Designed miniproteins, single chains, continued (2). Designs and how they scored, part 33

Each design is a single chain, and the fold is of that chain. pLDDT is the mean over its residues in the fold that is shown.

## One batch from the design tools (miniprotein)

Design m5186
Fold by ESMFold2-Fast:
Structure m5186 (fold): chain A 79 residues (1-79)
Amino acid sequence: MSEHLQRLGQSVYEIAKSVSEEDARKIINEVGEFLGKWQEGDSEGAKKEIEEAAKLAREAGADQSHVDALLESGLRLAE
């Protein structure tokens, strides 16, 4: 759990640094929605939100390695 949460945070940081401020805010907001669903125990909702965050990051032009790290760590937390 802790390791995956740290990897999630690191991937968000790297993505946010590489995209526009507006895109970074949208991605951070979606990750926030993921964290909310995860804390509520809504595994399916959390998976949907992290997939949306990864999609937004990809569309914003973030490095695919960081997008993959975001998605993988989020999906591991949602299990």
Scores: mean pLDDT 86

Design m5187
Fold by ESMFold2-Fast:
Structure m5187 (fold): chain A 75 residues (1-75)
Amino acid sequence: DLAAEAVANAARAQERARAATLKLVEELGVEEARKRLEELRARERAALARETDEAVRAVVEAALRAAEEALEEAG
């Protein structure tokens, strides 16, 4: 089931993005973590404009959202 696999992949990507963002906040502080996330988000959004695979797009979007939520929780 490709749909179930895509959901599982998105969930794992969200967990990894959240953990990485919280670690960045712990190591660098909220201000530097936010700057790095903004840079990564801009780069990933540019890549998404060229992405035609819906499953890949969903995973990237889920990861970016999880990172933003983690940063908001930490700040």
Scores: mean pLDDT 77

Design m5188
Fold by ESMFold2-Fast:
Structure m5188 (fold): chain A 69 residues (1-69)
Amino acid sequence: SSEREEILRLIGEILRIIGEIFDIDLEIEKLKKKIEEGDESAKEKLKELEKKKEELEKRLEELMEELRK
């Protein structure tokens, strides 16, 4: 049924976004270490990744709500 295919598509998107958030969290931790070591150029990249993470978390919440309906 088309309903099963849609559910699998939503689950696939959710898992992809969770993976992206995980990768961003690892990169954020690396950038935080660079900033601690005195690399101020890493601050701009950190801000960009934090914003991207926030956008992905919002999208994840929207997909989770769609899956519950």
Scores: mean pLDDT 85

Design m5189
Fold by ESMFold2-Fast:
Structure m5189 (fold): chain A 82 residues (1-82)
Amino acid sequence: MVARVGIKLEVEEGKAKEAKETVLSLRDLPGVLQVSAVADEKNNVVYAGVIAESLEAAQRFVDAVRKEVKYAKKIEARIEPL
């Protein structure tokens, strides 16, 4: 079952662009079909959207973001089946 993921990252000051680039670098993970991300550098927030082949692939993407973006102050992720 294809899944959609919405992610909001609140990061340390000056880290929004780096966080966006890190999220986009995860596009090659197995089962990831599409990744988009926008950095709000003024507010140190990143918004990302992902389409994954399965709920498992969606969860792996969220777990990878949590692992790689260690300078995140808050990570909000919502996974929903399509």
Scores: mean pLDDT 87

Design m5190
Fold by ESMFold2-Fast:
Structure m5190 (fold): chain A 90 residues (1-90)
Amino acid sequence: ERKERIREAITKAADLLEQELDPELASKYRKAVEEFLEKGYYGGAVAVLMDAAIEAKRQGKLTQEARDTVIEAARLVDPEMAKRLEELLA
């Protein structure tokens, strides 16, 4: 059940970020997230989403919904990653 919640949060965050990034970059992040999810490396998937969210923010494209969803996914996997991400996406 916790794994299902993590997977759902990661998938939702990836879907939102895909809409905010250019198609080529979005495709690269999507592929990396899917590879980590297939292997059960949720921390790796979240790290990719953090990089994507930071890039979206750098481009002025990060929505509050995408930000909050990535932070939720990070919090479910590693609370320390979530705290760092909240600071970086402030």
Scores: mean pLDDT 83

Design m5191
Fold by ESMFold2-Fast:
Structure m5191 (fold): chain A 69 residues (1-69)
Amino acid sequence: SEYRELGEKLFELGKEKGDARLLLLAGGYFYQAGDLESAIRAYEEALALDPSNASAQAALADVKAKLAA
């Protein structure tokens, strides 16, 4: 899956650089790949770096709702 591979690369880069934006982007690609667990983890890592990130908060809530359905 192109989206999963891209998500993995962006997650690794985001962790290496401590960049919440890259982790948020990784979460989006994991979500597009249908990998909801990896998407949740990526958004949680983004929020660990920037707890006030409204986009990450909204994305995490959306993915959790999708997983619960």
Scores: mean pLDDT 86

Design m5192
Fold by ESMFold2-Fast:
Structure m5192 (fold): chain A 77 residues (1-77)
Amino acid sequence: EKAKIREIVARMTALALRAIGDAIQEGIASGDREKMDEELARVNKELVEKIKKLEELLKKSVEEAEEYLKRLEEEYA
């Protein structure tokens, strides 16, 4: 049980870091600092909301949390 929760948290952390990294890379490539800052703020807000939702699901049902995470991984692929 606890091992599965750790796996889900690790996967979410990896997804969040990848999404932030991609936003930074695109921002640098655009050459527009203001656009990069706006994109980072947007991605951060979305990730915080999704992480909070995952935390709520983990407290109620590990299965539902895993399904939600799988959908997020598909969205951010």
Scores: mean pLDDT 80

Design m5193
Fold by ESMFold2-Fast:
Structure m5193 (fold): chain A 83 residues (1-83)
Amino acid sequence: VKEELEEVEKLLEEAEKLFEEAKKTGDEELLEKAEKLAKEALKLALETIKKAETLEELLRAIALALRAIGLLFDLELYKKKLE
């Protein structure tokens, strides 16, 4: 699960970076890539929650899942501003 937690964190960092670039450039393709990575991060975080054997691993996986949900929520709010 440690490797999976690190992978989720990297996916979220990349998604957050793409979202920031999309906000600066107005590039909708970057926005779509950020959403795709955030969804992948959420899916992996949820799978990691199922595999967590310790309370620490479970809490880390939950925190990452919540971070992914928050990013997806921000992406949806931003898309509504573009319309």
Scores: mean pLDDT 84

Design m5194
Fold by ESMFold2-Fast:
Formats: sequence, structure tokens, C-alpha cells
Structure m5194 (fold): chain A 55 residues (1-55)
Amino acid sequence: LRERVSEAAADHSVATAPGEAEIDYRAVAEELGISVGTARRLLREAEEAARAAPP
């Protein structure tokens, strides 16, 4: 599920400024059939896992 949330976030990112993008959590939640809060939590967990892995 977490990996599907990350893929949906990539598909539903929106440019907010030149060189900057925001994730549309509503679109992610709708695509996966989950709540916005769940989508946000899963994306945060995925980012934390990525940061915890040393280069």
C-alpha cells in the first residue's frame, strides 16, 4: 500500500512555483480509495524510511 501511495503522489504532484511542486493529497486519496489523512501518513512514513537509509 505504501508504495502505491508514493506512485500516486508522483502522478498527482502540482507545480506551485518554478522548480517547486506540491503533492495533491486529495487526488492521491481518491485514486487509492483511502482518506486524505491516511495518504498523508503513508507518504510521511515512506519519506522517513527513505531518509533513515544511509547513502
Scores: mean pLDDT 67

Design m5195
Fold by ESMFold2-Fast:
Structure m5195 (fold): chain A 87 residues (1-87)
Amino acid sequence: DDKELEEKLEVVRKEMEKKGYSEEKIEEYLEILKKAYELMSNHTSLDLNAEELETVLKAYEILEEVMGIKAEPSVIEELKKLIEKKK
């Protein structure tokens, strides 16, 4: 329903296919990315619980692994600190 999300997920899917990821792993990774996008689109990081913030952190790790896109170190540190504070 969000065209931008669908286009981004398609790009990530094609990169995983090129790198020889299994269909099962592709579906798992895309589900995490979709969930993280939905969480971040409808909430601020401060509104998310620890489990939801961990999903967002996993999405950043997937994007670095698959796409080679590194998040700003400050963003990763902030997410990790928020997760610890909300546990």
Scores: mean pLDDT 81

Design m5196
Fold by ESMFold2-Fast:
Structure m5196 (fold): chain A 63 residues (1-63)
Amino acid sequence: SEEELIRAAAEELGIPEEELRELVEAAKAGDSKRTRELVERLVERYGVDGERLQRLVVRILLS
């Protein structure tokens, strides 16, 4: 379920599944600094909307 949500979100955003998984894992660990750094990295590398990315991560965590 969670792996399927990560895959679907990564495909929808046009980012690598592995990098989105790394972000989800950092968020689960409560590592606020790492979570922020990973969001900024994905925004810079892939041009994704940072707010949309954060909302999708929260949705995955609440599933």
Scores: mean pLDDT 84

Design m5197
Fold by ESMFold2-Fast:
Order: C-alpha cells, then sequence, then structure tokens
Structure m5197 (fold): chain A 87 residues (1-87)
C-alpha cells in the first residue's frame, strides 16, 4: 500500500533517521510522503521500543491510519530504531 509506505518514510524523515529514509527511497523511489498528516492522538509514548514496534507492525498489517503510522515511525526513528525493518 503506497500510503502506508509514505507514512513510514514521513516518520523516518521527521525522526531524523537518514539511513531509514535512504533505504525506503531506494526501494520506493516514486512514493510521495509530503501529503501525510501526522496524528499523535491516542498514542502512548511511554511505551517501550518493543511495544511501539509491535503497535507499528499491527497498524501496517491492518492498513491502519497513515497519520498514526507516521507518528510511531517518527518516535522510533528519533530513538535510533529503523522503522523500515518493520515493512
Amino acid sequence: DPEIVAAVIKGAELGGNVESVKKLKEKYPDVDWSQIKIDYSGIDFSKSDEELVKELKELVENKGDPGKIAAIATVLASRGIDPTEIL
């Protein structure tokens, strides 16, 4: 789903993970992530990295809200975790 890939790229970019952005752009060069609106609502950021990775995987698998996917990917990328490994 291009919108889910766009959401993960958006999160990696905003989280400052240059390597994650590079990997995803090499794999999906034609995906536009500029239109993704990040939604931080309802996300518990006190969760561990493992719990946030699990939540991101569940959202990606179930084709969940791209804004929430981008929000969790942003937090994980900012913690040094590569959200591309979840795809």
Scores: mean pLDDT 78

Design m5198
Fold by ESMFold2-Fast:
Structure m5198 (fold): chain A 57 residues (1-57)
Amino acid sequence: SMAEEKEKAIKWGQGAVQVGQALGNPALAALGEQAVRAAKEGDVEGAMQLLKQAGLG
């Protein structure tokens, strides 16, 4: 469902932020933050595209 995909995108985006910060990869952290924002705003497709750029989907 859209709600499940949105929640998954938020969790994966938050994971990308945490990993990016831990590894000192600001580009990965930025993609994760953008994916979380897009998903929260209802743009699940945009969030998934950002996660794919991060190598997560």
Scores: mean pLDDT 82

Design m5199
Fold by ESMFold2-Fast:
Structure m5199 (fold): chain A 68 residues (1-68)
Amino acid sequence: SSGDKLLQALIDGMRQGKPIKLIIDGKDVLEGDGSNAAIATAMALLLIGASGKPAKVQVGDEVLEGVA
């Protein structure tokens, strides 16, 4: 699913130490430094707050779009 791809991108960002940003329904809901705490918060927001809504994950300079 697209949600699984967004979650994988957050995990990959954490592994690479890249800054992350999470956007749900056009709203910036999290911006972080790729720390474990920032990734865990982003994953929780995707799972709880974004069911069926458009979501974007930015990892460094890469942007991935999907539905959470």
Scores: mean pLDDT 70

Design m5200
Fold by ESMFold2-Fast:
Structure m5200 (fold): chain A 69 residues (1-69)
Amino acid sequence: GEIEEAVRRALAVLRENPDDLTVGLAALHEALKVAEDDPEARARLEEALRLAREGDVEGAIARLEELLG
């Protein structure tokens, strides 16, 4: 699905750029736009965004993986 594709893209960006949160945060914001009609997916993506902003990139990745599995 579209949300799953956006989440996979955000995961790839976060994994490829662990030291550059700007790119990771941008990918998470794009995933949130894709998920705007799914409140449960939005809530999980907002949690991942919060963790990434706090510097917990591993926590953000784990939240995105939960959304896919």
Scores: mean pLDDT 82

Design m5201
Fold by ESMFold2-Fast:
Structure m5201 (fold): chain A 57 residues (1-57)
Amino acid sequence: SRAASAEKFRALGEAYAKQGLYGEAAEFYDLALRHEPDNAEIRAARDEARAKAQAQA
């Protein structure tokens, strides 16, 4: 289902973010948003991961 696919990719994004891999985390959050584009929580997590990835560059 769309919700199950979004949850899988969100969980992967969280796992990568916990390891400090913010670029990869943002990519997995983008995949989750493909399945749930109106999920504000996932969008906020993606934006945070992107900001942290930029700070590491």
Scores: mean pLDDT 85

Design m5202
Fold by ESMFold2-Fast:
Structure m5202 (fold): chain A 70 residues (1-70)
Amino acid sequence: SHMEELLKAIEELRQKIQDVMEDESLTKEEKIEKIRELVEEFLAENPDMPEELKEEVRKEAERAIEIIEK
């Protein structure tokens, strides 16, 4: 299912974002840059994704960045 593949891809992206957040070798700025890069690449690779799911992906990134900036 296309939807099942998209949801799995989003879960994989979520894991990659978490890995970046937990990487003690990276500065706050480097973590933010890597998260933005991951999201931009994900959206570029999934152009046919529903707008609701694109918004969910962007919200996940924004939450991660807010946690890093605290």
Scores: mean pLDDT 84

Design m5203
Fold by ESMFold2-Fast:
Structure m5203 (fold): chain A 57 residues (1-57)
Amino acid sequence: MLYEAVRDFTATSDNHLSFKKGDILEVLKEIGDDFLLAKSLKTGEVGLVRKSYVREL
């Protein structure tokens, strides 16, 4: 399912995904209540994204 980043985020750990506001992310799996495992359609990178930083399309 496709989500849009509502803010910029720079990952400081290897498990998190960096993105910019407006980037489209493909959600692969939900990880607990607060995180998604997502793929950036811009870069092809996969990582954890906080649910509050993205909006479902």
Scores: mean pLDDT 83

Design m5204
Fold by ESMFold2-Fast:
Structure m5204 (fold): chain A 64 residues (1-64)
Amino acid sequence: MRAESLRRQAERALKLAEEAIKKGDYDVANQLLRHAEELAKELEKLGDTQGAEEILKRIEEIRK
């Protein structure tokens, strides 16, 4: 399923963003979080509103 691929890509981006924050590389982390936001928008377009919501909540948690 196309949505499954987008979810996996977003999860990978979120994991890399967390690693970047741990290293103090906030520019890279912000770039990865923006990428995850774009993937969440694509999930909404495909009707996967729950998947998009979960990604957006994780982005907010990482930004804290």
Scores: mean pLDDT 82

Design m5205
Fold by ESMFold2-Fast:
Structure m5205 (fold): chain A 73 residues (1-73)
Amino acid sequence: MKIRVDGDTAYIVIDEDVGEKEAEELKAKVKELAAKGVKKINIYLSGAKIGKAGEEAIAELKAEGIDITVKET
């Protein structure tokens, strides 16, 4: 995955399907970005599927108050 930060917003591009390992890496990186002051995270799926593990990780992060938007286009 590729990450770009612009002020309080992060952009994450996922170009490979998200399994258990990728979901854990995503969760760790999102929490690190939030700790650094990032308030909004945009995830772009570039032909990839987020899978169940990735969906669960995103739901958990949203429950912690992190603003996450996922785009599959």
Scores: mean pLDDT 81

Design m5206
Fold by ESMFold2-Fast:
Structure m5206 (fold): chain A 65 residues (1-65)
Amino acid sequence: AEEYLKKGRELLAQGKYDEAISYFEKAIELDPNNAEAYFELSRAYAAKGDNATAAKWGKKAVELE
């Protein structure tokens, strides 16, 4: 899970938002209660300009804490 989060963050830094989202989704598949993975999904969608989806995943991250 942590390796997928790291790769996703690297892709986000490169502007490869869809690839980053794929890695964060893999992290969630390994640990569905990983609040950090949902937070990173929120950040990736916000970076794409999809604020509605970003808000959805941000709320999920907060609910898991």
Scores: mean pLDDT 82

Design m5207
Fold by ESMFold2-Fast:
Structure m5207 (fold): chain A 96 residues (1-96)
Amino acid sequence: SKIDEINKKIDEIIEKLKALRGATREQVRQALRDAFLEIAKIIDDYVKDKETRDKIYSLLQEAAARARQASVEEAVDIFIETLKKIKNIIEEEYKK
């Protein structure tokens, strides 16, 4: 199903971020940017409801802003928790 495909893609991004343990600040910065772009593409491809899209983009922008002020480890954790929230929002939208 589409929701299973979305969940798998988001889980793959989360696992890539978890694998960044011990990476350099520049490697983490690039990986977080790549994760942002990957999730934005998933939202654009699969989420058609404007209110849901706006909510998810707001969370991503907040996460990016917080990550810029955080340590490397905190930045990764912020993005992982944000992706988990986004996953829940998409799952709830598909239950309607």
Scores: mean pLDDT 84

Design m5208
Fold by ESMFold2-Fast:
Structure m5208 (fold): chain A 55 residues (1-55)
Amino acid sequence: MSDEQVLRATEQFVAHARRTLGLSEEEAAAVRAVAEETKDFAAALQHAGRLLAQR
């Protein structure tokens, strides 16, 4: 993927996860950071799941 396509996909993924999982602003930022660093949305989704499990 081009950097532009990755940024757009990451933005859409984080917005979707925030809506479906009810993430806080801090949780959404952490999920975004994982997606940007790893380029792996499955890893970012697993991180979101861990944040929710620790509530």
Scores: mean pLDDT 76

Design m5209
Fold by ESMFold2-Fast:
Structure m5209 (fold): chain A 66 residues (1-66)
Amino acid sequence: MKLYRLTATKDFTARSPTELSLKEGEELLVRDVVFLDEDWVQFTRVDTGETYTVPADAVTIEEVEE
């Protein structure tokens, strides 16, 4: 399974249950990353198994090699 480090580049407040609130500098281990368009990215948290969508401009996604 391909893992990614998601890093929040700015604060983001979720507007729906399918969105995840982020604080600038927050890092999460995620999987199943999909860029839905230029504005939104979808991912699944490894720790909870929950799937979320956040603005693509609010995060950086880096591939993690184990």
Scores: mean pLDDT 82

Design m5210
Fold by ESMFold2-Fast:
Structure m5210 (fold): chain A 78 residues (1-78)
Amino acid sequence: IEEYEKRIKENPNDAEAYLNLGKELYKQGQLEEAAVYYSKAIYLDPNNAEAWRNLGEVLKDLGYDEVAEEYFKKAEEL
């Protein structure tokens, strides 16, 4: 986590760092924070299918099943 936070401070447009920070937060059960960082990764790189899929998984875990289905479909279309 600290490593990816440092990368973001040095380069706020590092989409990969946001994606990886989201993954670490998801592993720790920090679902809302993981969703925020996955959303930022998508904002910086909207063609990253992994970020869309991971955001879908977090949203499903948070109970937003309909939105999660839309995001899974988006990942498949990329």
Scores: mean pLDDT 81

Design m5211
Fold by ESMFold2-Fast:
Order: C-alpha cells, then sequence, then structure tokens
Structure m5211 (fold): chain A 102 residues (1-102)
C-alpha cells in the first residue's frame, strides 16, 4: 500500500512545501517525482529518489530511502502551483498531491 501525505496542501509564497510518499514495500530507490499542470506535459523533477533532473530549480529537492521518500519545495512561488505525482516503478504504483499557492 502507498500513502501520499498530504494529498492537498495550501501554502503562501515564500513558505516550504513537503510531500511524503510512504509504502509498505521497499522500492530500492526507484522513485520519480513529476510536476503536472492542467493541459501541460508532465515535467520530471527527480529520479532515483533524490537525483534532480536537468534544469530543475534549486528550490526543489528530494530525499528518502526504503519505503519513505519526500519532495521539498523551498521558497514556494505561484508557478509551483500544480499536481505532483510520485511513481515507484517496481510496484507500478502512483500517488499524487495538489499544491495551491496563496
Amino acid sequence: MITVTPTSLTVKEGETATITRTASENVDGKVAWYKQKPGEEPELLIKFGSEKAEGVDDRISASGSGTTFSLTIKNVKKEDEATYYVYALPLKETGSATLTVE
């Protein structure tokens, strides 16, 4: 079973947003995080649990191992307003959280 916490969060500009994925099974670090806005292509942010994709903002980071992985966005901007997806390929499981910026 996979759990994403929170599934919806509202933050003010300049605050930090953190989304955590927890599962009952180890995924050997094979976790990817994507950002998707309505009508746009999904943007890869993180691969292999913590490896930042090329061109991704330094405000975005990820960490984790085993069953628990987190995505952190520091100094949140209005442009960060999106749905964030987490994929674990070995389990074929997907979770998501929607970020709203005030």
Scores: mean pLDDT 80

Design m5212
Fold by ESMFold2-Fast:
Structure m5212 (fold): chain A 66 residues (1-66)
Amino acid sequence: MREELEREIEVAMAQIEIAVLLLVEKPTEEDVKRMREALKRMREAGAPEELLKEVEEEIKEVEEKV
């Protein structure tokens, strides 16, 4: 249970970090890099593929504007 809870917390924290970064009005390449690193942590922590796909699409939209 401890490791499962730690993984769930990691997913939630990474998701929150990405959500905050997605609200930045003028995202930089560094902001996109941080979002990508957080997405990688979500994937490594076992986040559902549907959630990972949705978040990745949001990051790609931001990346196109950098």
Scores: mean pLDDT 79

Design m5213
Fold by ESMFold2-Fast:
Structure m5213 (fold): chain A 77 residues (1-77)
Amino acid sequence: MASREAAAGLLYISGLIHEENGDYLRAGEDYEAAAELLRGTPRAPELYRKAAEAYEKAGDLERAAEMRALAEEEAAA
């Protein structure tokens, strides 16, 4: 748990930095990776939603839809 949480935390910070710089595609990728590391936890749905928002801003509507579906799946688990 601890090492995955630490890695997810670093990816989340990376995503925030990319989002602040307007690099929405990379922000989405970072949030998605963080969510995958935290699957099965309450944090995963919110990270998938953040990835979806970033992908929408990047214009990647297909990937955004995939992330929203994963957020709902994780929230239902």
Scores: mean pLDDT 85

Design m5215
Fold by ESMFold2-Fast:
Structure m5215 (fold): chain A 60 residues (1-60)
Amino acid sequence: SHRAQADRLVAQGREHEALGRQGDEEARRQARELYAEAASHYLAAGDVERAREALARAAA
């Protein structure tokens, strides 16, 4: 399902975000891409609030 896929992408994004905080610029970029992809899947599932949260994380 789109929601389950989005949840997995958010979990992966959090892992890459943690590496990005340690100075891994590539991991930081990957985290943003994963969050943006998760937002797309939340929108497809009709979950506008979680999509908004994922987009905010992608923009950070």
Scores: mean pLDDT 86

Design m5216
Fold by ESMFold2-Fast:
Structure m5216 (fold): chain A 75 residues (1-75)
Amino acid sequence: MKWEELNKKIEEYLEKMGLSSSQAAGLITILNQGKAQGLSPEETRKKMIEALKFMGASEELAEEAAEYALKLVES
């Protein structure tokens, strides 16, 4: 699967999960930055959760969204 198509599918699912378009885009940006910088999955997850919470997402929603995004890109 092409990376651009994968990112779009992740964003669509995150919005269905209850994230705003801005929150979903922010999570995808951090996920891509983590991959480009060679960060560990744990470090990338932590940054995604912190950014989503800063953007007004609940901790529960932020953790669920970050876990989903990481699981999908590790497959």
Scores: mean pLDDT 77

Design m5217
Fold by ESMFold2-Fast:
Structure m5217 (fold): chain A 88 residues (1-88)
Amino acid sequence: MLSEEELEAEILEALARMIIGILKSTKNPSEEEAKEMAERIIELAEELARMGRRERAVELLREAAKVLKEKGFEEVAKEVEEKARELE
């Protein structure tokens, strides 16, 4: 059975994946929406890293950055990539 800490980490990871999925499925997100989703993903990834899931946090940030680039939000994607490099 999952400990409290393990359960919290799983929830944060699931939330991050959900936000990335929403961003990926949204064909015409606004720049503001993209920034808000990116900020939330960064926050969740930072918490995952603090909980010892740094490698997964980096993977999630890299996936988010790739999706942001595909959507045309190059500057936002760069900020997310920078955060991924910091956590490595």
Scores: mean pLDDT 84

Design m5218
Fold by ESMFold2-Fast:
Structure m5218 (fold): chain A 77 residues (1-77)
Amino acid sequence: MEEADRLVEEGKRAFEEGRYEEAARLYEEAARLYLEAGDGEKAAEAYRNAAEAIEKAKGPDDVEAAMYYIKAAVAKL
């Protein structure tokens, strides 16, 4: 899980710097790795962070943000 944790830290830095689309990409990659590791809770958190980053980049009605929220819900099944 070291790689996924690293991507979350990089995503947080990108978000703080206003690089929201980059932050979303990093969070999505982290979420995928958490799912591969069997950690649905951390995957869900990473997908929610990706959704928030896309909302900052493109606005709250963007379909990509909605898809990340759906992925977060599914990750906890």
Scores: mean pLDDT 83

Design m5219
Fold by ESMFold2-Fast:
Structure m5219 (fold): chain A 76 residues (1-76)
Amino acid sequence: MEADRLEQQGAEAFRAGDYETAAKLYQQADAIQPSPTILTGLAQAYRKLGDFERAREALERALALDPDNPAARRLS
């Protein structure tokens, strides 16, 4: 489960405050298998980096996969 591994590593980097590494790991997970969880994690990492445009794009993609996703809906 490579995408799951990268998502977990991204979440760990995010918790450590390493938002650039978190965004990179979530981006790698997204390239393998997009999911609402990966895309909302990516959006949060981009927001912490001040990249609101890429954060918005990630949230739009998360909602396209799951319109009822609570995290994506709350952030949108």
Scores: mean pLDDT 83

Design m5220
Fold by ESMFold2-Fast:
Structure m5220 (fold): chain A 66 residues (1-66)
Amino acid sequence: MDDVTRRVALHELTELLEKAREAGAPELVELVEQAIEDVRAGASVEELNEWARRLRELAKEQGIEV
């Protein structure tokens, strides 16, 4: 994954983390924190796409806009 894509992903994940905390959604907070750690550890584009899919599904279930 290139540096620009990683920076954009980390920014979007950080914004989602803040929204999850404000909404009081502990399961989404935990999942976003795991995604941030994985992206920082060198996740591939394919792994990032899978994280995006899982996070969008969980956020939708909890009524949080992604």
Scores: mean pLDDT 80

Design m5221
Fold by ESMFold2-Fast:
Structure m5221 (fold): chain A 109 residues (1-109)
Amino acid sequence: SIFDELIKKVIDETIEKMKEIGVPGSEAETNELIDEAKKRVLERIDAEGLPEDVRRTFREAVEQAAKLIKDYLKEKNVFYKAKTEEERQKMIDILEESIEKIGWLLLLR
């Protein structure tokens, strides 16, 4: 599927960006960054004042996007962490963008 190929491409690009900023870490450390990025996307969706059904659909896409990133990183056994708070925020920003892109790809299927 073209959407599955695009999702994998987004995650591969995310890994490359995380590798440039971060250092090798544990699954738990990477998952904490993904969960913080997910929280930010969900808070922005809730702030938009969308109808309940639309909001639910967007929230489900975001949850699925975060899960897909976690599952793919685990499959590849690739995990990163930040050394500084500045690096942490950059990594969370990258993951937030990735979750949004994957979420949109999931909504277009």
Scores: mean pLDDT 88

Design m5222
Fold by ESMFold2-Fast:
Structure m5222 (fold): chain A 89 residues (1-89)
Amino acid sequence: MLDEEVDEGVAAILLAVGKLLLKKGEYEEAVELYERALELAGPKEKPEILYNLGEAYAKLGDLEKALEYYEKAAELGHEKAEEAAEKLK
């Protein structure tokens, strides 16, 4: 079997770097890292990555995509994403 533990570790690193890029205002680059993190993420990591994709798209002014990702993260139990989705409705 492929080493899922390695994939989860890489997803966590991509999420952390993406958050740093988001803080720096590099929103498009953050989106690219978050999308790659989603490809490698296990179920536990997905809500946080989806929330951060929503944040990045909101900063880019794409409120439709931001709402979509916040709602996906909220469905998986992300409390901050639920709050963000309600503010965009």
Scores: mean pLDDT 81

